# Designed miniproteins, single chains, continued (4), part 9

Each design is a single chain, and the fold is of that chain. pLDDT is the mean over its residues in the fold that is shown.

## One batch from the design tools (miniprotein)

Design m12285
Fold by ESMFold2-Fast:
Structure m12285 (fold): chain A 85 residues (1-85)
Amino acid sequence: SEEELREALERGREALREGRYEEAFQHFMEALKLALESGDEALKREVAEALREAYLELRETDPETAARIAGYLRSYFPEAAAGLE
């Protein structure tokens, strides 16, 4: 649901702020799954923006997790991934 998706994004952002990068990644992947299953373009855009923000925050701090996020952005949201290379 939209509520579950937004909860996953919030948990992802909280884990990211706390330096729990693997947990943050797992929450963002749950949000991505929910967005793709919804077929809702607005929810897909919301998740794409959250993943892009997470990538920009992590690129210097945890490059491995950033690269994983960038891979999913390129695969599912190529427009949002523009300029990440």
Scores: mean pLDDT 85

Design m12286
Fold by ESMFold2-Fast:
Structure m12286 (fold): chain A 93 residues (1-93)
Amino acid sequence: MLREEFREKQEELVRELREAYERGEYELSELGRLFLERTRDLPPEEAVYLAFALGELVRQGTYDEPERLVEAAVERAPEARARVEELLREAEA
């Protein structure tokens, strides 16, 4: 199913980013570095929802400080889950 393929690809991407970060083989912006630190101990699925929430905040211009953006994304992750699930459901229809 398209939904499962999307989830698997996103989980693979998050895992690869975490591994690259820990090996020091990946140059990241401060925002990316903080994101990976915040998601280090989270399941890949939850890291995807956090990334979605962070992307929405960046697009809205809600905060300029990277640390504040990451914390706001953590607070929004539950709502991001519902929105991602809705979009995937519509894509399957």
Scores: mean pLDDT 63

Design m12287
Fold by ESMFold2-Fast:
Structure m12287 (fold): chain A 67 residues (1-67)
Amino acid sequence: MPSREELLERARGLTKEDLIRAAGAISPRYRELVEAIIAAFPRASVVEIMKLLISLLGREFAARLLE
């Protein structure tokens, strides 16, 4: 299992659109969830969005997004 710090470092290389696309590849429901979180926090960076995703859905979900 990647550490929280490793997941946040990987997220720095991504756009918000990359996170939405990756979530959609897992499930349409996860795409909708990630889009909703991004829309709720429009000023948040990708790293801040990833921190929220780890808090809400856990590190395993975040690792799946970054595969």
Scores: mean pLDDT 82

Design m12288
Fold by ESMFold2-Fast:
Structure m12288 (fold): chain A 80 residues (1-80)
Amino acid sequence: SLRLEITITASDAEKAKDALLEAAREAGARVLSVSISGNTVTAVVETADPAQARRTVSLMLKKLEERGVKVSRLDIRQVP
């Protein structure tokens, strides 16, 4: 399995969090943690493989755009 740390700084952190959680659910990824600090959402997501990781990120970006969330920073890194 792969763990990703996803950090999103956005105009609406709650909507960004909702988009991330919905994307993870649809992709079948497991959300291990999620937190909001100011305008920044930080989440750790566990995926079965790189294909599920790519699908999770792709769905998240689509949902952020569909919800009108303006993203000023997006950082995605693999963590242990």
Scores: mean pLDDT 90

Design m12289
Fold by ESMFold2-Fast:
Structure m12289 (fold): chain A 83 residues (1-83)
Amino acid sequence: PSEEEITQAMYDIALGVINATRNSKKRDLLLEARTHARLGELALKLGDTETAIRHYEEAERLFREAGDEAGAERARAALEAVR
């Protein structure tokens, strides 16, 4: 498979993780935040800047909700770098 096909497959798997974690409480919030940050990176590699922005915004919000200020700051920096 091509590098683009591999990147798309990685994106689809990461999105599946988000959907799976939505029914678990408390410790999955940080995992969901990290997965959104990863989806932003993968969307950017696929050339989908609008989707990358959405995922980085979601990651920043979730990191803040989880109390991970360092994670929120990294997500915000990635968001500003894309804009």
Scores: mean pLDDT 82

Design m12290
Fold by ESMFold2-Fast:
Structure m12290 (fold): chain A 87 residues (1-87)
Amino acid sequence: SIQKEIEELKKKLPSLEPEKQKEARIKISQLIAAEIGREFLGRLLRALAEVYGEEFAERLRRAIEEARDAEIGRLLREMLERQEAEK
């Protein structure tokens, strides 16, 4: 579970080297964002299905998932490229 992963990372944080602490803090932030996003999206899609119907909600769910995956891929590529350039 996301919550368990967050708690485990928080417990390890004080014992990590500074560079690993930075990585752990980023990971914790990402996990918190993912959990909030998951709850919000689920609630939003349920409400939209009641107003616009199941087909609309399903199309929107797919569009959001595709856009999310594309954006995460883009951001990760940009971050890795910057990291390589800073060597």
Scores: mean pLDDT 72

Design m12291
Fold by ESMFold2-Fast:
Structure m12291 (fold): chain A 79 residues (1-79)
Amino acid sequence: SAEVEEQVRQLDAQLEEIEQQLPGAIEAQDEEALERLQRQAAEIFLQADALGAEHLKSRAVDVDVQLGVNDLKRAVEAI
């Protein structure tokens, strides 16, 4: 339906913004921004799952993987 297509387009645009902001947030080690981006990616994953948008789910997972790798690096650096 046109409504579902519009929702998918909106999620795609939101996810693209997250993907563009993520490298800078990681470089700056901006914990507030990283936590916000993680919450936003998780929300997009749930909405994409409900819509059957597998390509958006995969991209949201990629964001979460990048955040997880950054968390591991931070944990090692804190020791």
Scores: mean pLDDT 87

Design m12292
Fold by ESMFold2-Fast:
Structure m12292 (fold): chain A 66 residues (1-66)
Amino acid sequence: TYTVTVISDGGIVTSDGSILKKGDSVTLSDDATVTFSSDGKSYTVTSPAQNITLTFGTEDAEVTRH
């Protein structure tokens, strides 16, 4: 399970403590990739092991990966 915290106008913080600014991406220890959109309104989580891509809005203060 991934947890990300949305910070107002600054970016997002992932469950491993990585900070993503608009347009950035990070690959987590389970090979999941988190990408923060260039407009700061959404982020995507891609899991190659499960062939799953999930997209979330940044209007929520905290979002958990399922």
Scores: mean pLDDT 60

Design m12293
Fold by ESMFold2-Fast:
Structure m12293 (fold): chain A 99 residues (1-99)
Amino acid sequence: MELSEEEKKKKMYELLLEVLEIARERAKGLEPEDQEVLLGLLELVERALKLFMEGRSEEALATLEEEARELEERLSERVKEVLREAVEEMKPKAEELYK
């Protein structure tokens, strides 16, 4: 199935939101401190994705760089693993958009 660039962008956005939901569900298995860090990152990423969809890419990157640095220092290997697992679960669907 061939998709327009706008359709690919919308489907990628929907897949990324699905990844965020998978990560939120997996966060329930983490210690409270790791949950707070992960949920904070997911909220930040969702805000950045919204800015990207509005064509405000520079503002999205600035938001990620400024706010993510503080959260990144608090990232445990468990939080990083949950994020990797959520991305890997959705990776096959994302790859279909960029054949």
Scores: mean pLDDT 73

Design m12294
Fold by ESMFold2-Fast:
Structure m12294 (fold): chain A 75 residues (1-75)
Amino acid sequence: MARREFLERLAELIREYNAKLAKAKTQSERNAAIDAFEKQLEGLLEEARKVDPEFAEDLGIFVDSVKEQLEKLKA
């Protein structure tokens, strides 16, 4: 899979996460949306490692940064 396809999938995951977060009315629902998004990001990174390890290194830095910020949003 080309790097562009990974970036397009990342953009889709971000849009899905934002849509779920906008519908969440409780902290438990927000935490569930965050947990699902983190798992999806980890899956995307794992697939990238199999195809393009050098790109996956850069993507991993981004994913780690996002996960750190998401953890701070959890109650």
Scores: mean pLDDT 81

Design m12295
Fold by ESMFold2-Fast:
Structure m12295 (fold): chain A 81 residues (1-81)
Amino acid sequence: MRREVLESQQRAKEAEIEKLRAEAEKLSTFYLQKLMEDLGEVSHLASVDEDKAQEARKKMDERLEKIQAKIKEVLDKIEKL
């Protein structure tokens, strides 16, 4: 009985870890995509409007930090399992 409960719990943990790893991978892909999009926008604005380019850089940094924080949260959940 005790061994069967532990084996069931271990399989549940493995399934949850796999799910969280997939989520972290999706967030990492989204981070890279957003980085490329935002760099393109900043580069475009820098040739037209320097003030808007500076504002876009700030928004890029804030957005990337937010995604980075979400990745850390997912990794912390894996560590707690």
Scores: mean pLDDT 80

Design m12296
Fold by ESMFold2-Fast:
Structure m12296 (fold): chain A 87 residues (1-87)
Amino acid sequence: SAEDQKIAEGMLEGMRDAVANMKATAAETGEGADLAAEMEAIVEETEKKIKENPEKAKEIAEEARARFGELSAQWLAHLLAKYPDLF
């Protein structure tokens, strides 16, 4: 539906913003570049899946967002452990 497509689009925008933020942090700290690349790959694959199955856009985006959240949490834990003075 048009509503589900808008929701999926919003999720993808949020994920793209998170990737940009992680790339910026990786450039500053020297850490997280591999995770930023992995998250970017998830966004790219999600966009491809939505193009192939537009009627399932929301479902596909929700699955990707869940995986993305797991990677983001792992990266934050790594950053906190390596740079305790940053937090």
Scores: mean pLDDT 81

Design m12297
Fold by ESMFold2-Fast:
Structure m12297 (fold): chain A 52 residues (1-52)
Amino acid sequence: MTSEQAARWAGLRLLAMVDGWTVREEKLPDGSTRVTLVDAAGNVVAELVLKS
């Protein structure tokens, strides 16, 4: 991972803290978890699927 990528991750964490982003988790039948990040206005800003 580049230093620029690390800085972007830090920026996203700060935005989540400042803007009050909400994390929505959904368990899938295959054991995966869908994670949706929602900003303070209710807009979906990111969606990820976490697999075991």
Scores: mean pLDDT 66

Design m12298
Fold by ESMFold2-Fast:
Structure m12298 (fold): chain A 72 residues (1-72)
Amino acid sequence: PPEAPEALAGIEKTIAQAEEALRAGDLAKARDYVARAQSLITGARKIGADEARLAELDKRVAALRAEVAAAE
């Protein structure tokens, strides 16, 4: 099966939503989107999405998780 560009796009959208929630001060919503993005990355990895791209997205999710934790 080919790499899943749709899955990668979905992760990008979810990360953007987490960033927007964090900027709005909605820490609960930001945490939910961060958890969702992490689950999507795990799913995308299982279906053979580009690992270099997944590593980049995982780094962004880890940074957002740290920002949410620091804001609590």
Scores: mean pLDDT 82

Design m12299
Fold by ESMFold2-Fast:
Structure m12299 (fold): chain A 68 residues (1-68)
Amino acid sequence: RKEEMDRIVDEAAEKAVELYKKGASAQEIQRVIDETVERLRSLGATDAEVRKARNRIVLKIAEELKKL
């Protein structure tokens, strides 16, 4: 379950970066993050785990965008 959650977070960050590169709106990127949060909650993630996951996704997106 923990490994599955980490993989979901990594996949969400990669998807958000791909959408950004394709010219997607901030709203579409935010929807990917929100859908990922709901998926994590369905797997039994706590509010603390969800907050950590959201922060990690946002940080990974920011790091990838700095390399562009």
Scores: mean pLDDT 77

Design m12300
Fold by ESMFold2-Fast:
Structure m12300 (fold): chain A 91 residues (1-91)
Amino acid sequence: MELEKKKKELIERARELAEKIKQLMKDHDAGKVSFEAPFAESDDPKLRGVQALTALALIVIGAEFLAKHAKTEEDLKEAERLLEIAEELIK
């Protein structure tokens, strides 16, 4: 049952990232952090931060959903890839 173990690990990883993203959103609202991502291209710098954090949250939520419903190793690899992208952007 290696697939079930990997599912649990990826779901836990996604939940931890979701909590970090929620904290980044709170810190952004408080003016403590300026978050930038290459895909967020609004002319308003604050709106760019909102767009970047929103996209990051969607990636992590999507990865958790993929991991929860994964039936193959390929499904799990896609969930892991999305989480790796989110982790890199948070750094």
Scores: mean pLDDT 78

Design m12301
Fold by ESMFold2-Fast:
Structure m12301 (fold): chain A 100 residues (1-100)
Amino acid sequence: ADEVYEHAKKTLKILEEDVEERKKLIEEEIEKNPTKETAKKLAESARAELEAYKALRKRILAKMEAAGVPKEKIAELEAKFEKIEEEIKKLIKELEEKAK
């Protein structure tokens, strides 16, 4: 149980860092290529990332439940996963606005 929880925490930290890095790369790409086409392409990429993220989140939560991780610990990580999902959704909205 503890090992599965610690692996989930490490995966979550990597996802948090990946989202922050992607935000910077997207800002740099838009600055270099300030076109609607660039924003649209980046929005499509971010939507694909969101779907992959949702699938990964569901898998990690299921693994923690199967391993008998306490409900309180699962709820803690679920709340953090929700925050990451909201950050990706905000990024998509900003890119969609620039693609108009």
Scores: mean pLDDT 83

Design m12302
Fold by ESMFold2-Fast:
Structure m12302 (fold): chain A 71 residues (1-71)
Amino acid sequence: MAAELLELLEAEREATLAAIAGLSAEEKEAAVAHLRGLAAQLEEQAKATGDADLARAAELLRALAEEAAAL
């Protein structure tokens, strides 16, 4: 469920950022690219379905990717 995905993303955000912070610059770039890809997929799904929770999940993943890129 999109609402369950939102809860999971919020709960796992700190752990994910901590894990990425421990990576090399090259590994971090790969992780950020992966997160951006997931955000883009969820954004397309939200656009196709009109699901606000999927749109929110895509926004959270994109924010997470940008936070990770800034580490």
Scores: mean pLDDT 77

Design m12303
Fold by ESMFold2-Fast:
Structure m12303 (fold): chain A 70 residues (1-70)
Amino acid sequence: SSVLEEVARRAREEGVPEATVAAAVQIARSLLAGDYEMADAIERQVATTFGEEAAERARRLALEAVERHR
C-alpha cells in the first residue's frame, strides 16, 4: 500500500526509532481496515514501551497519511 509506504518514509524522515516506524505503519494499517481497537492497542503498547511522546508521534504519522488518502 502506498499509504503504508508513505507512513514509513515520513517516520524515518522525522528520525523516529525503527520500532516507532513499525508501530506507525501497523496503526495506519489498522485504521485503513477500520480496526480502531487494534490501532488503540498498538498505541498503548508503544506508550508503555517507549513513552507517551513516541506513541503520540506514531499515531499522528498514521492519521496524517490515512487522512491525506481519504
Scores: mean pLDDT 84

Design m12304
Fold by ESMFold2-Fast:
Structure m12304 (fold): chain A 62 residues (1-62)
Amino acid sequence: MKYLAEVKEDYKATKPDELDLEKGELVLILEELPDGHWLVKSHKTGKIGKVPKSVLEILKEF
């Protein structure tokens, strides 16, 4: 299952497995994780990491 999402708020990584994201960036959601995080791929950088669900808005379901 894949979703396209937009970053709603700037997010700074607090753990090594998280991503820094800027408001308005696009990410591909790869997996829903326990603990309220998503595993995402940044469209801008191609990096993969975790972000809180609260910072993303789902735009498109595949």
Scores: mean pLDDT 79

Design m12305
Fold by ESMFold2-Fast:
Structure m12305 (fold): chain A 94 residues (1-94)
Amino acid sequence: SAAEVIAKLENVRDVELPALVAAYRAGEVSRADFEQGLLLLVQLLSKVAQTFADNEEVKQAIIRVLQQALAIAQELGVSQAVIDQIQALIASLE
């Protein structure tokens, strides 16, 4: 359901993405694995957006996760290819 998807997106935003960032900053995750994690997140969010194309609440929840991921990617100086994919998905949803 849309409500279950929104709850999962909120968990990604509030728990899973911060945990990945903390693991990367602690040296537990390599730069390559961290960037791959961000790319997998973008791919997952793209699929969710396609499945819930007509649901504005799901779209806004996805945009919030992507905006957080973009801010993190820019702060940590990840590869431009990762930043470009995050920005492209945000632009497609706005």
Scores: mean pLDDT 88

Design m12306
Fold by ESMFold2-Fast:
Structure m12306 (fold): chain A 95 residues (1-95)
Amino acid sequence: ALPSPEEVIELLKSAEPSLVIDGKLSFRKIVLPNGQVLVGLFDENGNLLLAVVFDPAKKTAVIYNAEKKETLTLSTEEAQTLLQQLLAEYIAKYS
């Protein structure tokens, strides 16, 4: 029911940026027909840093770290906490 990491990356790369942070980080968002929400964080060169698939029906999120090629499956609450931390780390790194 969840798209593969490769499918998530392909879909997110085709999307327009929805939010840009200090010209160095950008977000792309896609809502799938099944209600799942894909969010990607990209660097200034258009490389994917982080992708998240939110599944509202299951109250879960899958986080894909593109740099480490790691996938984590978390509850929505756990994912929100981790994403806040990771976003702060990326902002600090690119500031």
Scores: mean pLDDT 75

Design m12307
Fold by ESMFold2-Fast:
Structure m12307 (fold): chain A 91 residues (1-91)
Amino acid sequence: SPEEAAIEAELQALLAEMRALVEAEREAALAAKAQGEAAFEAFGRAFVAAHREELEALLARMRELAERISDPEKRAEVLRGIELMEADLAA
């Protein structure tokens, strides 16, 4: 339906926004990784701290949209991904 297509489009746009946040820091993340595990972990914590509210807002909107997906396999896959990301932010 047009409504289902709109939900999928908005989910993809929100996922793209989240990926853009991560990709913007990709080179810095690789540089930190080259310095060792502790540096990479510290970088990850700093990234989450800097973007927590934005990431949580994106995840919350994605969850609202995912609950409206009619395809149960697609819905379960999207919700699983969101739950994994929420768990990482909560740690």
Scores: mean pLDDT 82

Design m12308
Fold by ESMFold2-Fast:
Formats: structure tokens, C-alpha cells, sequence
Structure m12308 (fold): chain A 84 residues (1-84)
């Protein structure tokens, strides 16, 4: 699936491609919260240092807000910005 491919690409460090696949999964099914969760949790975990707990919590709160609002475009952009 697109979400599984997105996780694999995150593990490979191909973060721009991972966001592309996650976006395609959400475009095909905008209610695919599983694909949004993949982008949220795997990319945040890879992009933020383990010792930076406060930054991780703040980003997670914003991402969770986007998930609840079904604002997947903002969620994808947030993930992309963390990777730059």
C-alpha cells in the first residue's frame, strides 16, 4: 500500500518520496487516518532527536490537531517542514 511504502521510504531516509506516497494514500482516501498516522508518528520519530522531548510533544500536538480536523494537507506540510 501507499502508507506501507511511505514507512519504508522514511526508514531509507527518502523523506520527500515518503511524503509523496503518504499524500497519494490520503488523496485516494481522505479518511485514511492510518496513512496520516504513518506520516505523523514515523517521520516525527526520525526527524526529532530523542532528547528533545518538548519539541516532540509540541509537534505531535499540532499534528494530532490536523488529524482530528482531517486537515491532511497541513499534516503533510508539517512533516515536510520537520525534514528540512
Amino acid sequence: SFSEKAIQLVDEGKLEEALGYARQALKKDPNDLEAAHVVLFHIIRQAIPHENEKEMEEVEERALGYLKAKDFESLIELARELLK
Scores: mean pLDDT 69

Design m12309
Fold by ESMFold2-Fast:
Structure m12309 (fold): chain A 67 residues (1-67)
Amino acid sequence: MSKDLGEALAKAARDEGVSADTLIDAAEGLARQSGSDELGVTMLEAGAKVLEGEDKEKLLKAAEKFK
């Protein structure tokens, strides 16, 4: 679920012009509400597989903060 959610959000960001920062905020919100940093990391890593360049790097850096 979290991997598929991250990929779906990344595709939506690409298609609808939603920023990588919005995906990071969504992942942080999910981690906070669920009490699971793993959920946030999985979502961000899945998003990074779909996005390229600076957006990919932003998602990977955000995932490292959950460590």
Scores: mean pLDDT 72

Design m12310
Fold by ESMFold2-Fast:
Structure m12310 (fold): chain A 62 residues (1-62)
Amino acid sequence: IDRETLLAILESFPTREARLRFVAWAEHGLRNPGSTERPAELADPAWSNEEMVDRLVALHEA
């Protein structure tokens, strides 16, 4: 999935909290395939939507 599609998905979430939750779950799934554990809550790191996408893209391409 490309950066522009991920950005569009993030921008479809109504709140910053929902976006951060999506990022936390996506990152957890990429780092821990098959885990059913809830990811740790993210403190708000003051990321822009673009910074959230860049983080997920880096994890997908690693």
Scores: mean pLDDT 68

Design m12311
Fold by ESMFold2-Fast:
Structure m12311 (fold): chain A 67 residues (1-67)
Amino acid sequence: SVGLELSEEAARRIEEATGISADDLGVRLALGLATAELRPDGVLVITTPEGTFEVRVDPAHVRLVEV
């Protein structure tokens, strides 16, 4: 399972791009209902049953942690 740590700006960008709140996305990731991969170039790739989203973020403001 994956936990997600975000700055306020990164959380807002994710919510605008996906329509999913950062809190709801965090729950989905922790339950294995979604996956996330942060690329070194600052693209966060989020995969859900509804589809795959690519969100440009500051990689210094996004952290994926094992939970």
Scores: mean pLDDT 78

Design m12312
Fold by ESMFold2-Fast:
Structure m12312 (fold): chain A 59 residues (1-59)
Amino acid sequence: SLDLAEAVMRELAPRIQELKARDPEFATRLAIRVAKAAMDGATPEEVRALFDEEVARHE
């Protein structure tokens, strides 16, 4: 639902902001990807897992 998508994106916003300070291009791509997943109906847990996997792969 839209409410769940909005909630998880608000939760991740501070972490995306931290990443943007280190790598703005990566942070922007990641933000777009997780937002798309959430809007396409991914659960909050799936969106968090996607975010964590992408961060781990980049580091």
Scores: mean pLDDT 82

Design m12313
Fold by ESMFold2-Fast:
Structure m12313 (fold): chain A 90 residues (1-90)
Amino acid sequence: AREEEERREILEAIRAQEEKVEEAIEKEGLDREEIREEAEELSKLPGEEVVEKLKPEAEKALKEKKEKEGTKLRIIAALTGVLQALEELE
């Protein structure tokens, strides 16, 4: 009984993070469909491969002082994590 409540609380926390990511997409004026498609493709990969794919792009954005690109990559990473967490709870 309490395990179902605990699972529900975890799901609510993950959904709250998803909502926070959606707000960040809107606030930054990013293409939601593009971000979601990229995050869904990355969510099919192991976390280590996701990091290896995103880290060089994030470092390049930081080195070139492209703050908007860096923010976009952080949003994609956060949404990827949310999608992976939701899949693990199935």
Scores: mean pLDDT 75

Design m12314
Fold by ESMFold2-Fast:
Structure m12314 (fold): chain A 69 residues (1-69)
Amino acid sequence: MSDEELEKELLGLLAELLALMDAAGIRLPDGTMSIDEFLALAREAAARLGPAAAELVDRMEALVKQLRA
């Protein structure tokens, strides 16, 4: 996959995860957040949201690692 395709997939997974978090009443803090800070927060949220959310976080972590390679 190209970097553009990886970024597009990452944004899609982010949208799905944000929808699950919003449905559970989890809000992101206001201000600038790094992707690493977001993934840490999402990992904690996934423990409460169940395996579907955990799979989204795992895939996002893999894509971020691939983009940094």
Scores: mean pLDDT 76

Design m12315
Fold by ESMFold2-Fast:
Structure m12315 (fold): chain A 87 residues (1-87)
Amino acid sequence: MDSLPQEVIEAEEKFKEGEKLFREIKESGDFSKEKIEKAIELYQESLKLLSDVLARLKAGGGDAATLEYIQGKIAKVQKLIEEIKKL
């Protein structure tokens, strides 16, 4: 039972921080540019980490299920970046 790469764990943490901030923005009605930009930055950092891991695993012959899992997370983060940019 191999743990996920450290970068996937870090990406998940960045994603959760971004989600928390985005939730706080929506719940408080505080749509300040600074808070929106910070949430976008956290999502973009998560996306970069996931993309870097995906490229490495593709080069290293990673299994199809793991690749599909990471690709799914990338797609979700990209959609959330587009949603928050509309604020």
Scores: mean pLDDT 81

Design m12316
Fold by ESMFold2-Fast:
Order: C-alpha cells, then structure tokens, then sequence
Structure m12316 (fold): chain A 57 residues (1-57)
C-alpha cells in the first residue's frame, strides 16, 4: 500500500467520522479534520470507517 493510498483512506475515514458525529450530536460542533484523522490513525482506518458508516446507515 502506498503512502498516498493510506493518506486518502485516513482522510475518508476522518470525514465519515465527522459526519457520524454530526448525526449523533447535531447540537455540538464536529471534531476538527486533524482530530478526526488522528482518531482514524490511532483506532484503525477500517474500524473507524465501519463504525461511522453504521451510524450513517
């Protein structure tokens, strides 16, 4: 896997995490993109993406 592919996956997971956070907490601001990227990197891109998609479905 290239660094470019990994960065793209992290960004996608981070954006999905922000959208999921907005859906669950409409009265609260979503975490910043930088914070969401850090969460995706720490918890695992696939795990964060799966959790976010579950919220958004």
Amino acid sequence: MSKEELEEKIERAAKLYQEAHKKQNPDQPPPSLETAKAIAEDAGVDAVEEAALKVLS
Scores: mean pLDDT 80

Design m12317
Fold by ESMFold2-Fast:
Structure m12317 (fold): chain A 68 residues (1-68)
Amino acid sequence: DLESEIRKLASQKPIAEIIVDAFIEAARNGDIERAKTLLKGMLGVLSSDPELQKKIHKLAEELIKEAE
């Protein structure tokens, strides 16, 4: 599922893994504004790995749409 795929990808970067937990919790709680803010922060941390950033961004956007 989307959450498991995002967590698996983020586990490649310890700092991203910390942020992804907060992102998933915000999305689950329907706090879309917080989820979007956390996603932006997570993508910033992943700027050195554009392929990983792109994959996580796509899956995270889908999760946000499901939460809306």
Scores: mean pLDDT 79

Design m12318
Fold by ESMFold2-Fast:
Structure m12318 (fold): chain A 59 residues (1-59)
Amino acid sequence: SAALKERYEKLSELNVKLQNGDITPEVRQTMKELFDFSDEELELYLERIEESKARAAKG
């Protein structure tokens, strides 16, 4: 469907921005929409991503 394709394209763009550390208000809003996160949940998720990247660098 067109909606599914649009969501996939947004996910791909989001992934690039996250890899670059470009976490802008627009990126935060997109994450809340795609994952149905509250502001508190988003902050916890971003913290978890930072920790996971540090661990992955050793594995």
Scores: mean pLDDT 75

Design m12319
Fold by ESMFold2-Fast:
Structure m12319 (fold): chain A 100 residues (1-100)
Amino acid sequence: DEKVEEWVEELFKRLEETYREFNERTKNRLAGLGELLDLLKETIKKFLKEQGFDEKTAEELTKKIMDKMQDLAFHEGDLEKRDEKLKEYVKELLKEALEK
């Protein structure tokens, strides 16, 4: 459990850094949602591979996390609840992946 909690915390720190970097680069131009989504996807996938997941598993987990992020963006207006729900989802997803 503690290992998965640490992974979730580290991943969310990297996602926050990705958002800040994107905002710094785009503050004086039209924001590209596709560019942001691609950066988030790459950040998640690279993080998972660093934790020892293979390419296929990292790709599948990244897709599930991205799908959940988009679902929450449409259905949860509270930003804190959105983050909490996403963290819980990622935590359970990673626990299940470790049981294989």
Scores: mean pLDDT 78

Design m12320
Fold by ESMFold2-Fast:
Order: structure tokens, then sequence, then C-alpha cells
Structure m12320 (fold): chain A 91 residues (1-91)
């Protein structure tokens, strides 16, 4: 349970990193922020179709960052799971 809570805290930290980046990019619209945080491709496409080129680029940057953050979390989770087997492999 403590390990599950630690993983949940890391996921929450990762969400805060993306949220902070969206603030730095001037993406203050709650619908845009939620679509990026949820990786809602259909909703982002609708928003981007109604957006100017500069806003579209800022959304693309934020979406790419959100995907990278999620990929890092997945790698760290897999690395934590593999650490349990490493000691047995080295013995």
Amino acid sequence: SEKEEALKKEEERARRVVERAMEGLGLGDPEVREAILNLDEERLAEIMAASDPETRLRIDIADALARMVRAVLKIEKERAEKKGGVIKLLE
C-alpha cells in the first residue's frame, strides 16, 4: 500500500509538472488544460481547429511534454519492478 501511495504521489507530481508548463505557455483555458492532461486527442483536435497558429503550436508543445512525462513515469515504474529481479540475477 505504501508503494502504491508513493507511485500515486509521483503521478500527481508529474501532473503538476505538466500544469506548470501549461501556465508557462499561457494556456489558461480549463478545457485546453484538461484535454492535454487527459491526452484527449479528439478534444484537442476540435480546440486546435478553432485556434490560431501560435496557440496551436503552444498546445502541441504542451501535449508533447505531457506524453513525454507519461513515458518517463512508465519507464520509472518498469525500472522499479525490474529492481526486484536484479538481485536474483546477480546471485
Scores: mean pLDDT 76

